# Designs tried in a protein design run: designed miniproteins, single chains. Part 24

Each design is a single chain, and the fold is of that chain. pLDDT is the mean over its residues in the fold that is shown.

## One batch from the design tools (miniprotein)

Design m813
Fold by ESMFold2-Fast:
Structure m813 (fold): chain A 80 residues (1-80)
Amino acid sequence: MLSEEEKKAVEFVLENIEKILKELNISGGRLAIFKEEAAKKIAEYIEKEKGVKLTPERLKELVLEAEIDEGLELMKAALG
Protein backbone atom coordinates (compact mmCIF):
# COMPACT_ATOMS: atom_id res chain seq x y z
CA MET A 1 0.00 0.00 0.00
CA LEU A 2 1.03 3.63 -0.48
CA SER A 3 2.86 5.39 2.32
CA GLU A 4 1.12 8.59 3.45
CA GLU A 5 4.02 10.58 1.96
CA GLU A 6 3.67 8.89 -1.46
CA LYS A 7 -0.12 9.44 -1.39
CA LYS A 8 0.31 13.15 -0.60
CA ALA A 9 2.93 13.50 -3.35
CA VAL A 10 0.63 11.90 -5.97
CA GLU A 11 -2.32 14.05 -4.83
CA PHE A 12 -0.09 17.14 -5.17
CA VAL A 13 0.95 16.14 -8.72
CA LEU A 14 -2.64 15.48 -9.83
CA GLU A 15 -3.93 18.75 -8.31
CA ASN A 16 -1.08 20.78 -9.84
CA ILE A 17 -0.29 18.83 -13.02
CA GLU A 18 -0.78 21.75 -15.47
CA LYS A 19 1.41 24.05 -13.34
CA ILE A 20 4.13 21.39 -12.95
CA LEU A 21 4.20 20.65 -16.69
CA LYS A 22 4.52 24.38 -17.47
CA GLU A 23 7.28 24.94 -14.87
CA LEU A 24 9.27 21.95 -16.21
CA ASN A 25 8.57 22.96 -19.85
CA ILE A 26 7.01 19.59 -20.66
CA SER A 27 4.81 19.59 -23.78
CA GLY A 28 2.02 17.16 -24.67
CA GLY A 29 -0.39 17.91 -21.82
CA ARG A 30 -1.39 15.71 -18.88
CA LEU A 31 -0.50 12.36 -20.52
CA ALA A 32 3.09 13.54 -21.12
CA ILE A 33 3.77 12.47 -17.50
CA PHE A 34 3.96 8.85 -18.77
CA LYS A 35 6.97 9.63 -20.96
CA GLU A 36 10.26 8.56 -19.34
CA GLU A 37 11.99 11.98 -19.50
CA ALA A 38 8.90 13.78 -18.16
CA ALA A 39 8.45 11.26 -15.32
CA LYS A 40 12.09 11.77 -14.27
CA LYS A 41 11.70 15.57 -14.17
CA ILE A 42 8.43 15.35 -12.24
CA ALA A 43 9.93 12.88 -9.72
CA GLU A 44 12.85 15.31 -9.14
CA TYR A 45 10.35 18.17 -8.75
CA ILE A 46 8.42 16.20 -6.09
CA GLU A 47 11.65 15.47 -4.17
CA LYS A 48 12.57 19.18 -4.16
CA GLU A 49 9.07 20.49 -3.28
CA LYS A 50 7.75 17.73 -0.98
CA GLY A 51 10.90 15.87 0.12
CA VAL A 52 9.44 12.58 -1.16
CA LYS A 53 11.67 10.34 -3.25
CA LEU A 54 9.76 8.55 -6.01
CA THR A 55 11.30 6.62 -8.87
CA PRO A 56 9.96 7.69 -12.30
CA GLU A 57 8.49 4.17 -12.69
CA ARG A 58 6.73 4.34 -9.30
CA LEU A 59 5.35 7.81 -10.09
CA LYS A 60 3.92 6.57 -13.41
CA GLU A 61 2.32 3.55 -11.67
CA LEU A 62 0.65 5.73 -9.02
CA VAL A 63 -0.62 8.29 -11.55
CA LEU A 64 -1.91 5.51 -13.83
CA GLU A 65 -3.85 3.93 -10.94
CA ALA A 66 -5.42 7.32 -10.14
CA GLU A 67 -6.28 7.94 -13.83
CA ILE A 68 -7.82 4.46 -14.17
CA ASP A 69 -10.08 5.11 -11.16
CA GLU A 70 -11.22 8.42 -12.72
CA GLY A 71 -11.66 6.75 -16.12
CA LEU A 72 -13.81 3.99 -14.65
CA GLU A 73 -16.11 6.56 -13.01
CA LEU A 74 -16.37 8.51 -16.28
CA MET A 75 -17.20 5.31 -18.20
CA LYS A 76 -19.94 4.44 -15.68
CA ALA A 77 -21.42 7.95 -16.10
CA ALA A 78 -21.24 7.78 -19.92
CA LEU A 79 -22.72 4.26 -20.22
CA GLY A 80 -25.35 4.64 -17.47
Scores: mean pLDDT 71

Design m814
Fold by ESMFold2-Fast:
Structure m814 (fold): chain A 93 residues (1-93)
Amino acid sequence: SMREELRELVTQLLEKYADEDGLISLDDLLTLLHELGSNMSKEELYERAEGKEKLTIEEALELLMEIIDEAIKNGGTLEEIIRLLQSLLESLS
């Protein structure tokens, strides 16, 4: 399933951003969103994260999947997003 491939790629990417405690900072998540072509502001992301400055991998995954679904509804393609995620993972290797 392309949906399962997407979730696996997002999870692997988030694991590379996670700190020693398995937490992802909002700044790192914002950087990731901008690399994926999002125009989201830090203020908007902070509100979506319910005021949390750090998220678990699972919390960040669910939030990022929600934002990706919104991007697809607004004319993005699943294939293009998967390509961007693969490229970003390669750059972090």
Scores: mean pLDDT 82

Design m815
Fold by ESMFold2-Fast:
Formats: C-alpha cells, sequence, structure tokens
Structure m815 (fold): chain A 85 residues (1-85)
C-alpha cells in the first residue's frame, strides 16, 4: 500500500512538472503538497503535518485563502489514506 502510494505520488509529480497550464506558483504549491503526501506515505505523519501547516500559513499570509483551504484538505486526505494503508 505505502509503496504503491509513493509510486502514484512520483507519477503525479512528473505529470505536474510537464503541465504547462499551471503557473510557477501553482506548481510550487502542488510540489509541496506532494512532498507532504510522500512524508505521510512513509509514516512520517508529524513531519507531513508540520509541512502542511507551514504551507497553509504561508498561503494565508499571501492572501491565497482558497489555496490554503485546498492544501489543508489535501494533506488531511493523504494522512488519512496513509493511516488506512
Amino acid sequence: ATEALRATLAEEEAALAADTSLSEEEKAVARRLLEAARLAAEGRLEEARALAERLVAELEAAGRTELAAGARAAVEAAIKAAELG
């Protein structure tokens, strides 16, 4: 389960790098979300939460409230998926 999730995250990261429709800022946010999901998949839940909390705080400080809410939801889902297997 964890290895399959890690492989899926690596594939998503590659697809993100190839996406020309996203801005550099949107790609940076998505890459940090994938990093948090990867940490969760490795069982490093505290580190994943810390990275997510920092990302959310940075996005809120920048006035990107919708991205902050989406980032929080995405990391919570990734942590839950990692805990379930």
Scores: mean pLDDT 73

Design m816
Fold by ESMFold2-Fast:
Structure m816 (fold): chain A 61 residues (1-61)
Amino acid sequence: SEKKKLIHEGILYEATGGLYLIKAAVGRHSTPISDAELQELIEKSEEYDRKGEELLKKAEE
């Protein structure tokens, strides 16, 4: 169903956002990456989290 598809996609986007955040944290401690790369990873995390939240809200409508 469309609702189930939206829920699955929303969860996937939130999970992807979490992975970008983990990658940023690992980069800070284990791998020398630039400040620009760290900022990009954090921004991607926030973008995916926001998109996931929007999809989950849409599924409840």
Scores: mean pLDDT 80

Design m817
Fold by ESMFold2-Fast:
Structure m817 (fold): chain A 66 residues (1-66)
Amino acid sequence: SLEEAKEEAEKAREEFGKLGREAGERSGKAYQDPSVLEKVTAEQTKLVDEAAKKVKELEAKAEALA
């Protein structure tokens, strides 16, 4: 349903925002060690990109149902 699609898009946006905040916090701590910073940055960038893609897909589905 349209309401279900909107709810899924909202959840995906919330996850995306949370992931971005957590990535910032981890990067701040990891800069104490360059090896850890590089690894954390790469992993978090991938997760953030995947979450952004999911949000876009769910929003497109919600629009199609509207």
Scores: mean pLDDT 70

Design m818
Fold by ESMFold2-Fast:
Structure m818 (fold): chain A 105 residues (1-105)
Amino acid sequence: LLSREEVFEIAKEVAKEIEEAAKKAGHPKAKVTVEQSGDTLTVTFTADDGTKLVQKVQLPAELSVDGVEAVLKGVANRIADFLKLSPEVTAELLKRIEEIVREKA
């Protein structure tokens, strides 16, 4: 099982990967920030025009690798849908998230 501190570090690395994917897709000023309050992660995506997508996600009571991966992939998928990223770009991003979670767990 992961600690809450490890999950927050993983979430920050995942946020950087989402930000880089958005920048490569033509959103050079895209920004992704993560805040943690107890068992809640707040992920804010800010687009080039200042439009924000805010996601508040509950961490599971048991911080398993699979559970944390599922939550972070869900966050990434919602941002990808918001930006209308191609299926290929989205698949590459999700694979990178899987690699980050497994590498740090």
Scores: mean pLDDT 84

Design m819
Fold by ESMFold2-Fast:
Structure m819 (fold): chain A 89 residues (1-89)
Amino acid sequence: SLEEKKAELLARLPAVEAKGRELGVDEEFLARQIALLREMIERLESVEEAEIAAEYLDRILAAKDKKEFMKELVNFGIWYGLRLIEKAV
């Protein structure tokens, strides 16, 4: 179900925050990014969107350095933004 998949994604956010901290991401910036990820996950409307979000979280968690971590956060945001545009038109 969508709600079960959202709960699983939200449960992964502490691991994303810990990963960013380990890689040296600024604490205030990281906290704001985690808050944005939470909002995006809560607003997912389909199981398919939740599965794509899970793939982005996998990439974020697999990042080997700060640059890759930041790149994957941006990629998640771009994907989310494009989905909102598709629904608006």
Scores: mean pLDDT 86

Design m820
Fold by ESMFold2-Fast:
Structure m820 (fold): chain A 93 residues (1-93)
Amino acid sequence: MKAVPEKDIVVGDGPEEGSAFLDLANALFGDSLDNEEKVKALQASLGVKVDGVADAETVAAMQKFAGKEVTGVVDLETRKALIEKHDAGKLLK
C-alpha cells in the first residue's frame, strides 16, 4: 500500500541536492525510515556507494535505474518511474 500518492510528488527542476531526493525517498518509504536511512536504502537498491548523502552520483543512478536520460535533475517522470520500481519490490529490499 502506498502512503504517498503519485499526485503528491509535484516537482520542479533543481540541482542534485537533498530536498528533491529526500522528497522522493519519503514518497517511496512512507516514513518507515529516517531521512538518512531512506537515502542509504535508495543507494543500496541502486547499487551505488551507501553513505547517506544524496549527491550527483546518486541522482544519476536513480535516473539510470528509472530508465531515464541522465540529466542530474530529479524530475516528475524520474520519480514516477522509481515509485513503480519500488512498488514492484525492486528498489527497496
Scores: mean pLDDT 61

Design m821
Fold by ESMFold2-Fast:
Structure m821 (fold): chain A 94 residues (1-94)
Amino acid sequence: SEAEELAAADELGLAAVGQSSQEDRDRFLQALGRAQEAASKVPVSDENVRRLEAAMRPHVLAAAEAARQGDLQAAVEHLIRAYDAIAEEAERLA
């Protein structure tokens, strides 16, 4: 499924974050925290889930591609953008 593809790409991006600098990990954790907080306020519906997944998709796929190429810096930057995109869409939907 598209959700399973996103989850696999996100896992690759998260692995790259785990291999990155402490500063990059801290920046990612800040973006993750914002996204989790914002998403927790979104009304539960299949439409809203699809909208959040659509917002993150291009960035998560770019993060996974960078991770596959060993570009840890680019993978972290793309994954931060993915979670910022979730937060922005979630804040709009809440």
Scores: mean pLDDT 86

Design m822
Fold by ESMFold2-Fast:
Structure m822 (fold): chain A 69 residues (1-69)
Amino acid sequence: MITRDDVVAYADEMAAAANLSEEQTERVRRRALEAFERASAEIKDPLAVKRAVLEEIHRAVVEEAQRAA
């Protein structure tokens, strides 16, 4: 079962690997936690919830990496 702490850890690790700023990392964390809350409400399978969260983290990191300062 994925926890809120796991979601934050995954988001931080992926953001760090992409060399995102702390502000960008905070936005990725926010999107990841929002996705976790939404998926947990809509999806009954814990493994499917984890997959949905990891997919959203990846998408958020890619989008933040493409943002111009």
Scores: mean pLDDT 81

Design m823
Fold by ESMFold2-Fast:
Structure m823 (fold): chain A 90 residues (1-90)
Amino acid sequence: DEVLERVTELLARAAREAIARGEAEPLSEEELRERARKSAEALITLGKKVYEEDPERAEKVLEEQLEAARAAGLADAAEAVELVKKYLEE
């Protein structure tokens, strides 16, 4: 799944940036990528489930997450949320 791989890469970049800024504890590349993959899978799987049950609520939650990521200056995390939102809308 191209979307899963793209979201995983964006979350991995966000995590590396946080570590580089001293905002997160250093992780091995293997641990970082594994956590990013699990987070991406959870976002896509749970997002799809919530979107099918209540699209209005799902859209609101994703928009709140996107706004929070942008306000925090987390560009890669914001792009990941936006990509998941677009994927779920299709």
Scores: mean pLDDT 76

Design m824
Fold by ESMFold2-Fast:
Structure m824 (fold): chain A 71 residues (1-71)
Amino acid sequence: SVEDALRILDTIGKLPTAEDQALALYIAAGVYRALGETKIADVFAEAAQRLEGGADPQAVLEEAKERIRSL
């Protein structure tokens, strides 16, 4: 659900490194894709890619939360 995705993003935001956050986002994207929630999966995968590209983790996660809320 949207609420579950937002909670997962909050949990990922508490991870100690951007590398751990990106890995968790990719894992969550894979899980949501397997569940048929492709829109949520795409948001998580795009957030992970931006994080790997060196974007600010707080900004990336807040943008992801806003995108999830708009679904």
Scores: mean pLDDT 87

Design m825
Fold by ESMFold2-Fast:
Structure m825 (fold): chain A 89 residues (1-89)
Amino acid sequence: EEEVLRKMERAMEAAMREVRARYPENDLEKRREELERLAVNGSRDVRIGALLMLHLLEKQEEFAKRGAADDAEAEAALQELLELARKAL
């Protein structure tokens, strides 16, 4: 629970630190491509963090395209992310 959340946050931050170091500009497309690269080629924690960040971005894009995300859908997306983190961490 709390430990999984902390490990998830640290892994995601490790991946985003690498992304920001390479692409300090807010180029969302290049940052997404870097996350995809890190998900394959990064260290264990960076790979996990990159996969979790990519999942989050996919859900955000899905909700944005529909123009609506209710609280239940947002909660379901968070539970999916937590389950992925439990299996990976």
Scores: mean pLDDT 77

Design m826
Fold by ESMFold2-Fast:
Structure m826 (fold): chain A 58 residues (1-58)
Amino acid sequence: SQKGAQLYKTHCFKCHGPDGSGVANKKPQDLLQIIKELDPQSKLTLQDLEAVIAYFKK
């Protein structure tokens, strides 16, 4: 979805690139855990990460 694409570009693209390597194949719950470990102050929600994963499954 468009929201997933924008969230990915803002928060993940610099490290994971245009193919979603290491992100596209994760579950949203796993991504939330990783994000909280890397940046405990992150404002990303489970719903945001579900949108990111949905973007790659389309």
Scores: mean pLDDT 72

Design m827
Fold by ESMFold2-Fast:
Structure m827 (fold): chain A 77 residues (1-77)
Amino acid sequence: MLTEAERAENLLLAISIAAKRAVFTAADLAPYRGLSLEEFLATLPLSEEERAKLLAHARELGLDLGRFVDLMLAVLE
């Protein structure tokens, strides 16, 4: 639980840095509820290479790509 939430939060920070923005809040993520990580990343100003690297990183972290946004919303509330 704690280590999974921490890994997910670290990935969200990495996504925020790559997108050149402030770290996402629960309010920022609410409109994206139900989206997979791939669908979420497609809405951001990221290159194809950056998107592919973030997806690979999420897989290495063992995160569920289909439920990433829902997981973050549950953690951040």
Scores: mean pLDDT 80

Design m828
Fold by ESMFold2-Fast:
Structure m828 (fold): chain A 111 residues (1-111)
Amino acid sequence: MSPFERTVERLTEGLPEEARELILKWARKFADAVANKASKEEIDKLTDEGIKDFLKLLETMTPEEARRFLEALSQVLLGVAMLATDPEVRDYLLNALNKITKTLLDYIEKM
């Protein structure tokens, strides 16, 4: 297991397996985007696709489970953003994190 995967495993401790697998999947996709210095358009597309997957999972959760999921997801994605050496890529990831957090929090508040 890579150091990155160990960190994701630790931050997602106590979440259901499906939630942990989903966070790892999207953490990997965003980490690959960082490594490849992805464009704003590519990161925006990943963000929209990720939000759809996250919302689908939240439909199966209680509000308490959904809040724990969002906390773990936010910590993992913030960690990925901080790996970016390019300031523009980092800003794209931080904007993506803000959009994800706002969208999921709005959904949870309506549960």
Scores: mean pLDDT 85

Design m829
Fold by ESMFold2-Fast:
Structure m829 (fold): chain A 76 residues (1-76)
Amino acid sequence: SFIDLSLELNRKIDELIAQAESPEQKRRLVEIRNYLLEHATEEEIRKALEVIDQATSVDEALQGLEKLVAELEKRR
């Protein structure tokens, strides 16, 4: 469900925020989370979760999420 996916996304983004070293990374992760919860479909949230799960670092997760957000913005 969207609720279950949203809770999982919140949990995983909070974990990334805790690991992030810079205030800019923390701020951008919050912005991406809010954007995805406002604009993404259930399938797109699942893709975001897969990006996070495949990442080996906060930088890699952030890069993957930025690409996903850019793709979603171009389709609007």
Scores: mean pLDDT 86

Design m830
Fold by ESMFold2-Fast:
Structure m830 (fold): chain A 89 residues (1-89)
Amino acid sequence: EKKQKEEEVEKLLAENRAKIERLRKRIESSTVLDEETKQQYLSALDVAEGHLQQAEALKAQGNYDEALEMLQKLLAQLDELEKEIQELE
């Protein structure tokens, strides 16, 4: 169902974008993470932003299944990064 998949893609795009922004602010404002660790995590978020742009391009082409797969994998990776940061703080 095309409309349902499009809505799911838009929801996952918004969720991933919000999570990247939240994690970036958390990392940048952290007083307990050292600069090397911050740089590693910020670099991971830059890669995540690249994947988000690719998913947006797939959506624009109507490739919803590929966009959904990419966004679901990205969200799982961001969840793992958030847990790692939480455990270090």
Scores: mean pLDDT 85

Design m831
Fold by ESMFold2-Fast:
Structure m831 (fold): chain A 120 residues (1-120)
Amino acid sequence: MSVLEQYDELNDKFEERISELIKNKASPEEIIKEYEEFLEQVKKLAEDPNMTPEDLFLIMEEVISSSGSLLIKFKDNKEASEKILKLTVEFLETVKKIMEERGIEIPEHLKKLIEDFKKK
C-alpha cells in the first residue's frame, strides 16, 4: 500500500466516523477529539519519505476543506470553532515545516490558502 493510499483509507474512515458522530448527536468535544486524532495520524504519514510533494499539497488542501466543513457545523459554538481553527493551523504549520525541511517549494496558491485560513 502506498503512503497516499494509507492517507485515503484514513480520510475515508475519518469522514465516515464524523458523519456517524453527527447523526448520533455526539458532543462537540467528541467530534473535536476525532478530528485531533485524525490530524495526528496524518502528520505521521506526512513524515514518510515516500510522500510526494503533490501528495502533501493534496493533503493540505483536503484538511483545509474538512476544517471548513467543521467550522460551518460549529458556526454558533465559539469554543469548538476556536479549537478546530487552532488544531488546523498547527497541522498546516507542521506539514509546511516538513516541506521546507525537504526543500519542497510550496505552490503560491497553497500559500495563499494557508494565509487566508490563519486569518480566520
Scores: mean pLDDT 84

Design m832
Fold by ESMFold2-Fast:
Structure m832 (fold): chain A 70 residues (1-70)
Amino acid sequence: SELDELTAQAFALTKRLIEAKEKEDSEKALEEAKKLLDTLEQLYALDPEVGEKVKADITKLMDEHDKELL
């Protein structure tokens, strides 16, 4: 389904964003972040409940990574 494809894309983009941040590649991080925001907007437009859940899951992944950098 489109929801499953967008959800998979959001997690793949999150992983690429984390990797770009680890490498201090600001240009790549910005590119992946823009794609992630576009994907989340599409999820919210299609199903707000799925959009909220995916955003929460992504936020948790980002928080877990940021704790290791602190």
Scores: mean pLDDT 82

Design m833
Fold by ESMFold2-Fast:
Structure m833 (fold): chain A 77 residues (1-77)
Amino acid sequence: SHMEERIRELQERAERLKAEVENYQKEIDKLGTEAEQATPEERLELNKKIGELRSKYAQAKADLRRVQEEIERLRAE
């Protein structure tokens, strides 16, 4: 049905968002370790990148919750 196809699309989007969340977390952890060993100038740039990644991480988590809520709403129909 159209509803089953829509749920499948949302599940695929949720899996992509889960992967993005995991990848952002790994990159944040990696850059955090690099920042501890960096020069002061390099540390400023790394902390800026970490801040940008934290924002993307938060957005991906919010998008994931929204998609999961939509899946549950459609399943309730």
Scores: mean pLDDT 89

Design m834
Fold by ESMFold2-Fast:
Structure m834 (fold): chain A 89 residues (1-89)
Amino acid sequence: MFEAMGEAYKAGLEAAKKGGGKEEVAEAIIEAARKAGADKKGMALAAGVAAGLGGIIRGVGRIAKDKELEEIGRRMLEGGQLAEERAAA
């Protein structure tokens, strides 16, 4: 599980940094978790953790007045939430 969570976070963050929308970030999260051996429940958990970390990044960006960091965090939060919904389906 920890490997799948770490890989999902890294993949989602890279997609968000490259300007990917919620669909691109969600696909990156799901694919990375799947490649790391996560089942459906593990993919949903990894996606939820990625979304939570994205929310933190967004909050830090807002406090620091760093619009790029805030936007990366928003994409991670939205993409992670979409990935969790898709993995749970």
Scores: mean pLDDT 84

Design m835
Fold by ESMFold2-Fast:
Structure m835 (fold): chain A 88 residues (1-88)
Amino acid sequence: APPPLTPEQRERFLKRLDEEKESIENEAKAAYQAGANVSPETIEAHRQRVLALDPRAGEVGPTTLAVANALRAIGDKIDEILREEAAE
């Protein structure tokens, strides 16, 4: 098994995950407000950015759960933005 993350590595990972999530949400919001279309390639790129932060990709553990939660939150935010566009 790979060695466990140190507390400092875990804190750095969670901070980077939160920063990347916020960055992606802000980028998505700005693009949609500018009238840009959501492409499958853009969605996959966002997903890959978040997955690339997981030092334990493929393991069922706290980092994998944190990444899954971030991806869900990003997806929910994108859906919210798209609903706001459709309501206008």
Scores: mean pLDDT 66

Design m836
Fold by ESMFold2-Fast:
Structure m836 (fold): chain A 66 residues (1-66)
Amino acid sequence: MREVDVTVTLGAEHISPEEARAIARGIQATGPADERIGRVTVVTAGMSEENARAAEAAMNAEAAAL
């Protein structure tokens, strides 16, 4: 199984940790069967740096558990 880096673009000003984890699970479920998320990077269209980092951390924690 190969690890891949994934970029997620968020347009919301805030996202809950549960929503962030659900996004990571959705990406893994729709990706190629031989690939696993190694790292998630969040790109924002209106979110604060603190909120963006919190969402990114939640996504990476969920991806590591998958």
Scores: mean pLDDT 76

Design m837
Fold by ESMFold2-Fast:
Structure m837 (fold): chain A 104 residues (1-104)
Amino acid sequence: MEERIRELMETIQTGNIEEKVEAIYELGELLKEADAEQRRLIAEAVKEAAKKLKHEEIKELTEALIKKGADDAALLILGQLAVEGKAKEAIEILEKYVKEKAAK
């Protein structure tokens, strides 16, 4: 699992928008099956990736994942990226989307 998390985080940092979306989705799937230690490793990797991403990149990822209909696990990964990266616009978009989903 550690090698796969590393590869996915590298893709999130360096890939195009479509590759980044797929990598976040796959991290979300891994998170669903992860034990406590694996969840910690994912959280640490996401925090490190957030340091290397621009606010605009995190915003583009947020918009793309919402359009794709990302599940709660993928949104959790994205939310952590946005918070750790201090991407205020991405955080606001995510909070609005989550509230709209909860109201249905």
Scores: mean pLDDT 80

Design m838
Fold by ESMFold2-Fast:
Structure m838 (fold): chain A 65 residues (1-65)
Amino acid sequence: MDYVGAGRALKEAYEAGELSEEDAEAAQKGLTRGVALGLSGEEMGRLALEYGASEKAARAIVEGA
């Protein structure tokens, strides 16, 4: 699992103006928790959605992981 890739994908989407600050923060919470729990990219994406991230932010995690 490429957790660094997932984090990079989120940062790139945020810097490109594709994610709001709130969306990026929610997605980052999902990624951080998912890394701590050893979750898959799909599970981290789902967790990010539970924290209030958009489907676009969740997809960035899944595709980057």
Scores: mean pLDDT 79

Design m839
Fold by ESMFold2-Fast:
Structure m839 (fold): chain A 84 residues (1-84)
Amino acid sequence: MKTILVLGASGKKGSEAAKELAKQGHKVVAAGRSKEKLEKLAKELAPYAPVTPVQFDPSDLESLGRLLEAIRREGVEEAIDARP
């Protein structure tokens, strides 16, 4: 099983991708603009696989730094961009 980053995980496409990956047993790093939606997604998927929510706004350099730290810390092996 891999650790996979999903960009845009708070959106419709990204949240569905994260759900499918978690159900397949992959660990998911769920990055998106809405902290509340990401935390709800992580709670919903907890029975299937670990999900790490990361709030990410591409206009915020501090946000980018947090995302890069999460990628390194969680050992992300693959990334998908599910942003609109």
Scores: mean pLDDT 81

Design m840
Fold by ESMFold2-Fast:
Structure m840 (fold): chain A 89 residues (1-89)
Amino acid sequence: SMEKEKEIEKLKLLARGLLEIFREAGAVSDEEIEELEKLLENIEKEENREKIAEMFRKAADRVNENITPEQLERMEELARRLEEELAKR
């Protein structure tokens, strides 16, 4: 359905926004970026959404020492929105 396709597109945009913040903060390796990009291409799969969420949680733990207040606020907003969208089946 068009609504499901729109939700998937929104998930991809939110996840890419978070990935960019993690990349800027040095919280993800090149290998992790490659894996995340591969998972994002198939974000409609529940297993991939779970893996993305796990990887983002690990990245967030690493970012706390290297993040600006502005990046932290943006990250928290995007993470909250992504979590809400991932909770939808």
Scores: mean pLDDT 75

Design m841
Fold by ESMFold2-Fast:
Structure m841 (fold): chain A 86 residues (1-86)
Amino acid sequence: SLRDRIEGLVEKAMKAVEAEKPKLDAETQKEIDKLVREITEKLRQGDYEGVVKGLKKMSELLKKAGATKGAEAMEKAAKEIAKLLE
């Protein structure tokens, strides 16, 4: 289903972020946790456009923090989900 595909893409991107998260400062970790909660809530609601926006915000935060792998994973997930919504 569309939900299962989107959930799988989000889960894969979240795992990449979790791998880099311990290397980041406490303030950045708190912002990541906030965005994870927002993305998870949008996903639960079926607001997939909201999920895409949240993933893009996460990618920007991670780029500023130097978490390049997590940022790339989030950007990739956002692009793939946006294509599924076409």
Scores: mean pLDDT 88

Design m842
Fold by ESMFold2-Fast:
Structure m842 (fold): chain A 99 residues (1-99)
Amino acid sequence: MSFEEQIKSMSLDEIKEAVENLMAQVKEYKANKDEFLAIVKSLSPEEKQQLIAHLEGLIAKLEKLKAYLKEINAPQELIDKVEEIIAFLEEVLAEVKAA
């Protein structure tokens, strides 16, 4: 099943809960950024490449989710939260690549 098929099978409430859980993780990272970057710097080159691939994949999935939410006329607040998570993950990806 594709990611697009998975999100279409979810209710709007389930999508909202998943987005709120991601937003909570984003806030926790921002509060503990120095600890996270210390962990990233301790990663092997292979582990770092795996993390980069994972972040790039997650950004791509969230862009598809954002497109779907716009298609179904989801609340703007929910779309804005997805855009905030994408922007944050792009910042994290840049920091991981620089580390």
Scores: mean pLDDT 81

Design m843
Fold by ESMFold2-Fast:
Structure m843 (fold): chain A 68 residues (1-68)
Amino acid sequence: DPELEELLKKLIEAYKNEDGELAAAAGRELVEKYNLSEDQLRLASIAILEGLGKGNEEEGIENAIKAL
């Protein structure tokens, strides 16, 4: 789903730039469009942050999609 991947990329950019407004906006779109629970959004965010910590943003996105 290209739109899911694009929203996850926005969430990554928000975390890299410490942009709380962008993070909140991307998180809202994920919840509303994909009907995510708070736990699902949290798991996806953890996967993204783990990928960023490893220097592999693409792996973070793939693992976030698997968590959803």
Scores: mean pLDDT 80

Design m844
Fold by ESMFold2-Fast:
Structure m844 (fold): chain A 106 residues (1-106)
Amino acid sequence: MEGGRLAYQGGYLANRGGTLAAKNGTNKALHLGIAGALSGSGGEFLGRKGIETGDPRIAQEGGLSAYNGGYLAALGGKLSKNEEAYKLGYQGYKLGKLGAELGAAE
């Protein structure tokens, strides 16, 4: 299931980006990094479940979680001036969005 795979990968990247933003951030970047990592973890979990079950609705929810987590992680990375966190978050955002769109189209 392509949507589930993209949600899983996007969530994984958002979780990593959020974690890095949290470790190197100011108070605001710390909170954004934590929120991004948590939403990314949700996207990773739901993306995996979408793959296992073949349920496009689960893949869509996973993609939306990865999309949101990636956005927050990228913002946290930008505020903490951590380019790696920003890039990981932005990629998680892009993959999560695509995973949600493909899940919705199934």
Scores: mean pLDDT 87

Design m845
Fold by ESMFold2-Fast:
Structure m845 (fold): chain A 66 residues (1-66)
Amino acid sequence: MEELEKELYELLTKHFGEEVAKEVLELIRNDIEKADRLLARLSLQLSDEERKKLGELAHKIIEKLK
C-alpha cells in the first residue's frame, strides 16, 4: 500500500472501521465519482481538522491515480 493510501486507510479505519476504509480506497481506484460522493458524506462526521486532513490526503492520492 502506498504511504498516502496507508494514512488515508488508518484515518478512515479509526473513525468508520476497516470495511469502510477498504471500500473508499477501492472506489478511488475504480470509480472516482462514487469515491468523491462517499468521502463528502463521511467528512460530515469528522471534526474540521480531521476533515481537512482527509481532503488533503484524498486530493494527493487522486492526483497520483490520474
Scores: mean pLDDT 78

Design m846
Fold by ESMFold2-Fast:
Structure m846 (fold): chain A 98 residues (1-98)
Amino acid sequence: MTALDLAMEATTTIAKIISKYKLDANLSSSLSTYENVERLIKAAEGLPEEEQKELLISLAIALLSQGMDAEDLEAVRKELQTKSLEELKQYVLDLARK
């Protein structure tokens, strides 16, 4: 599996969650990565915890795919699955600030 394959899987998961729950995140290419991620996290606050975690993990993988190989991305994904919802929110926001 390539880093591109993992990025595509992550973006597909994000799109499916947005579609399933009809999230009004109002994302824009004119906004910073941080602003878009913050809006999406905020829009998802009403979702079941497992859906919020899946969204956050997928956001992290999509953000990291620009600078990591597939094995490192998969290791990060496994580590992120052990984190609490609040730890995941902070992790993803910190990634998006760069």
Scores: mean pLDDT 81

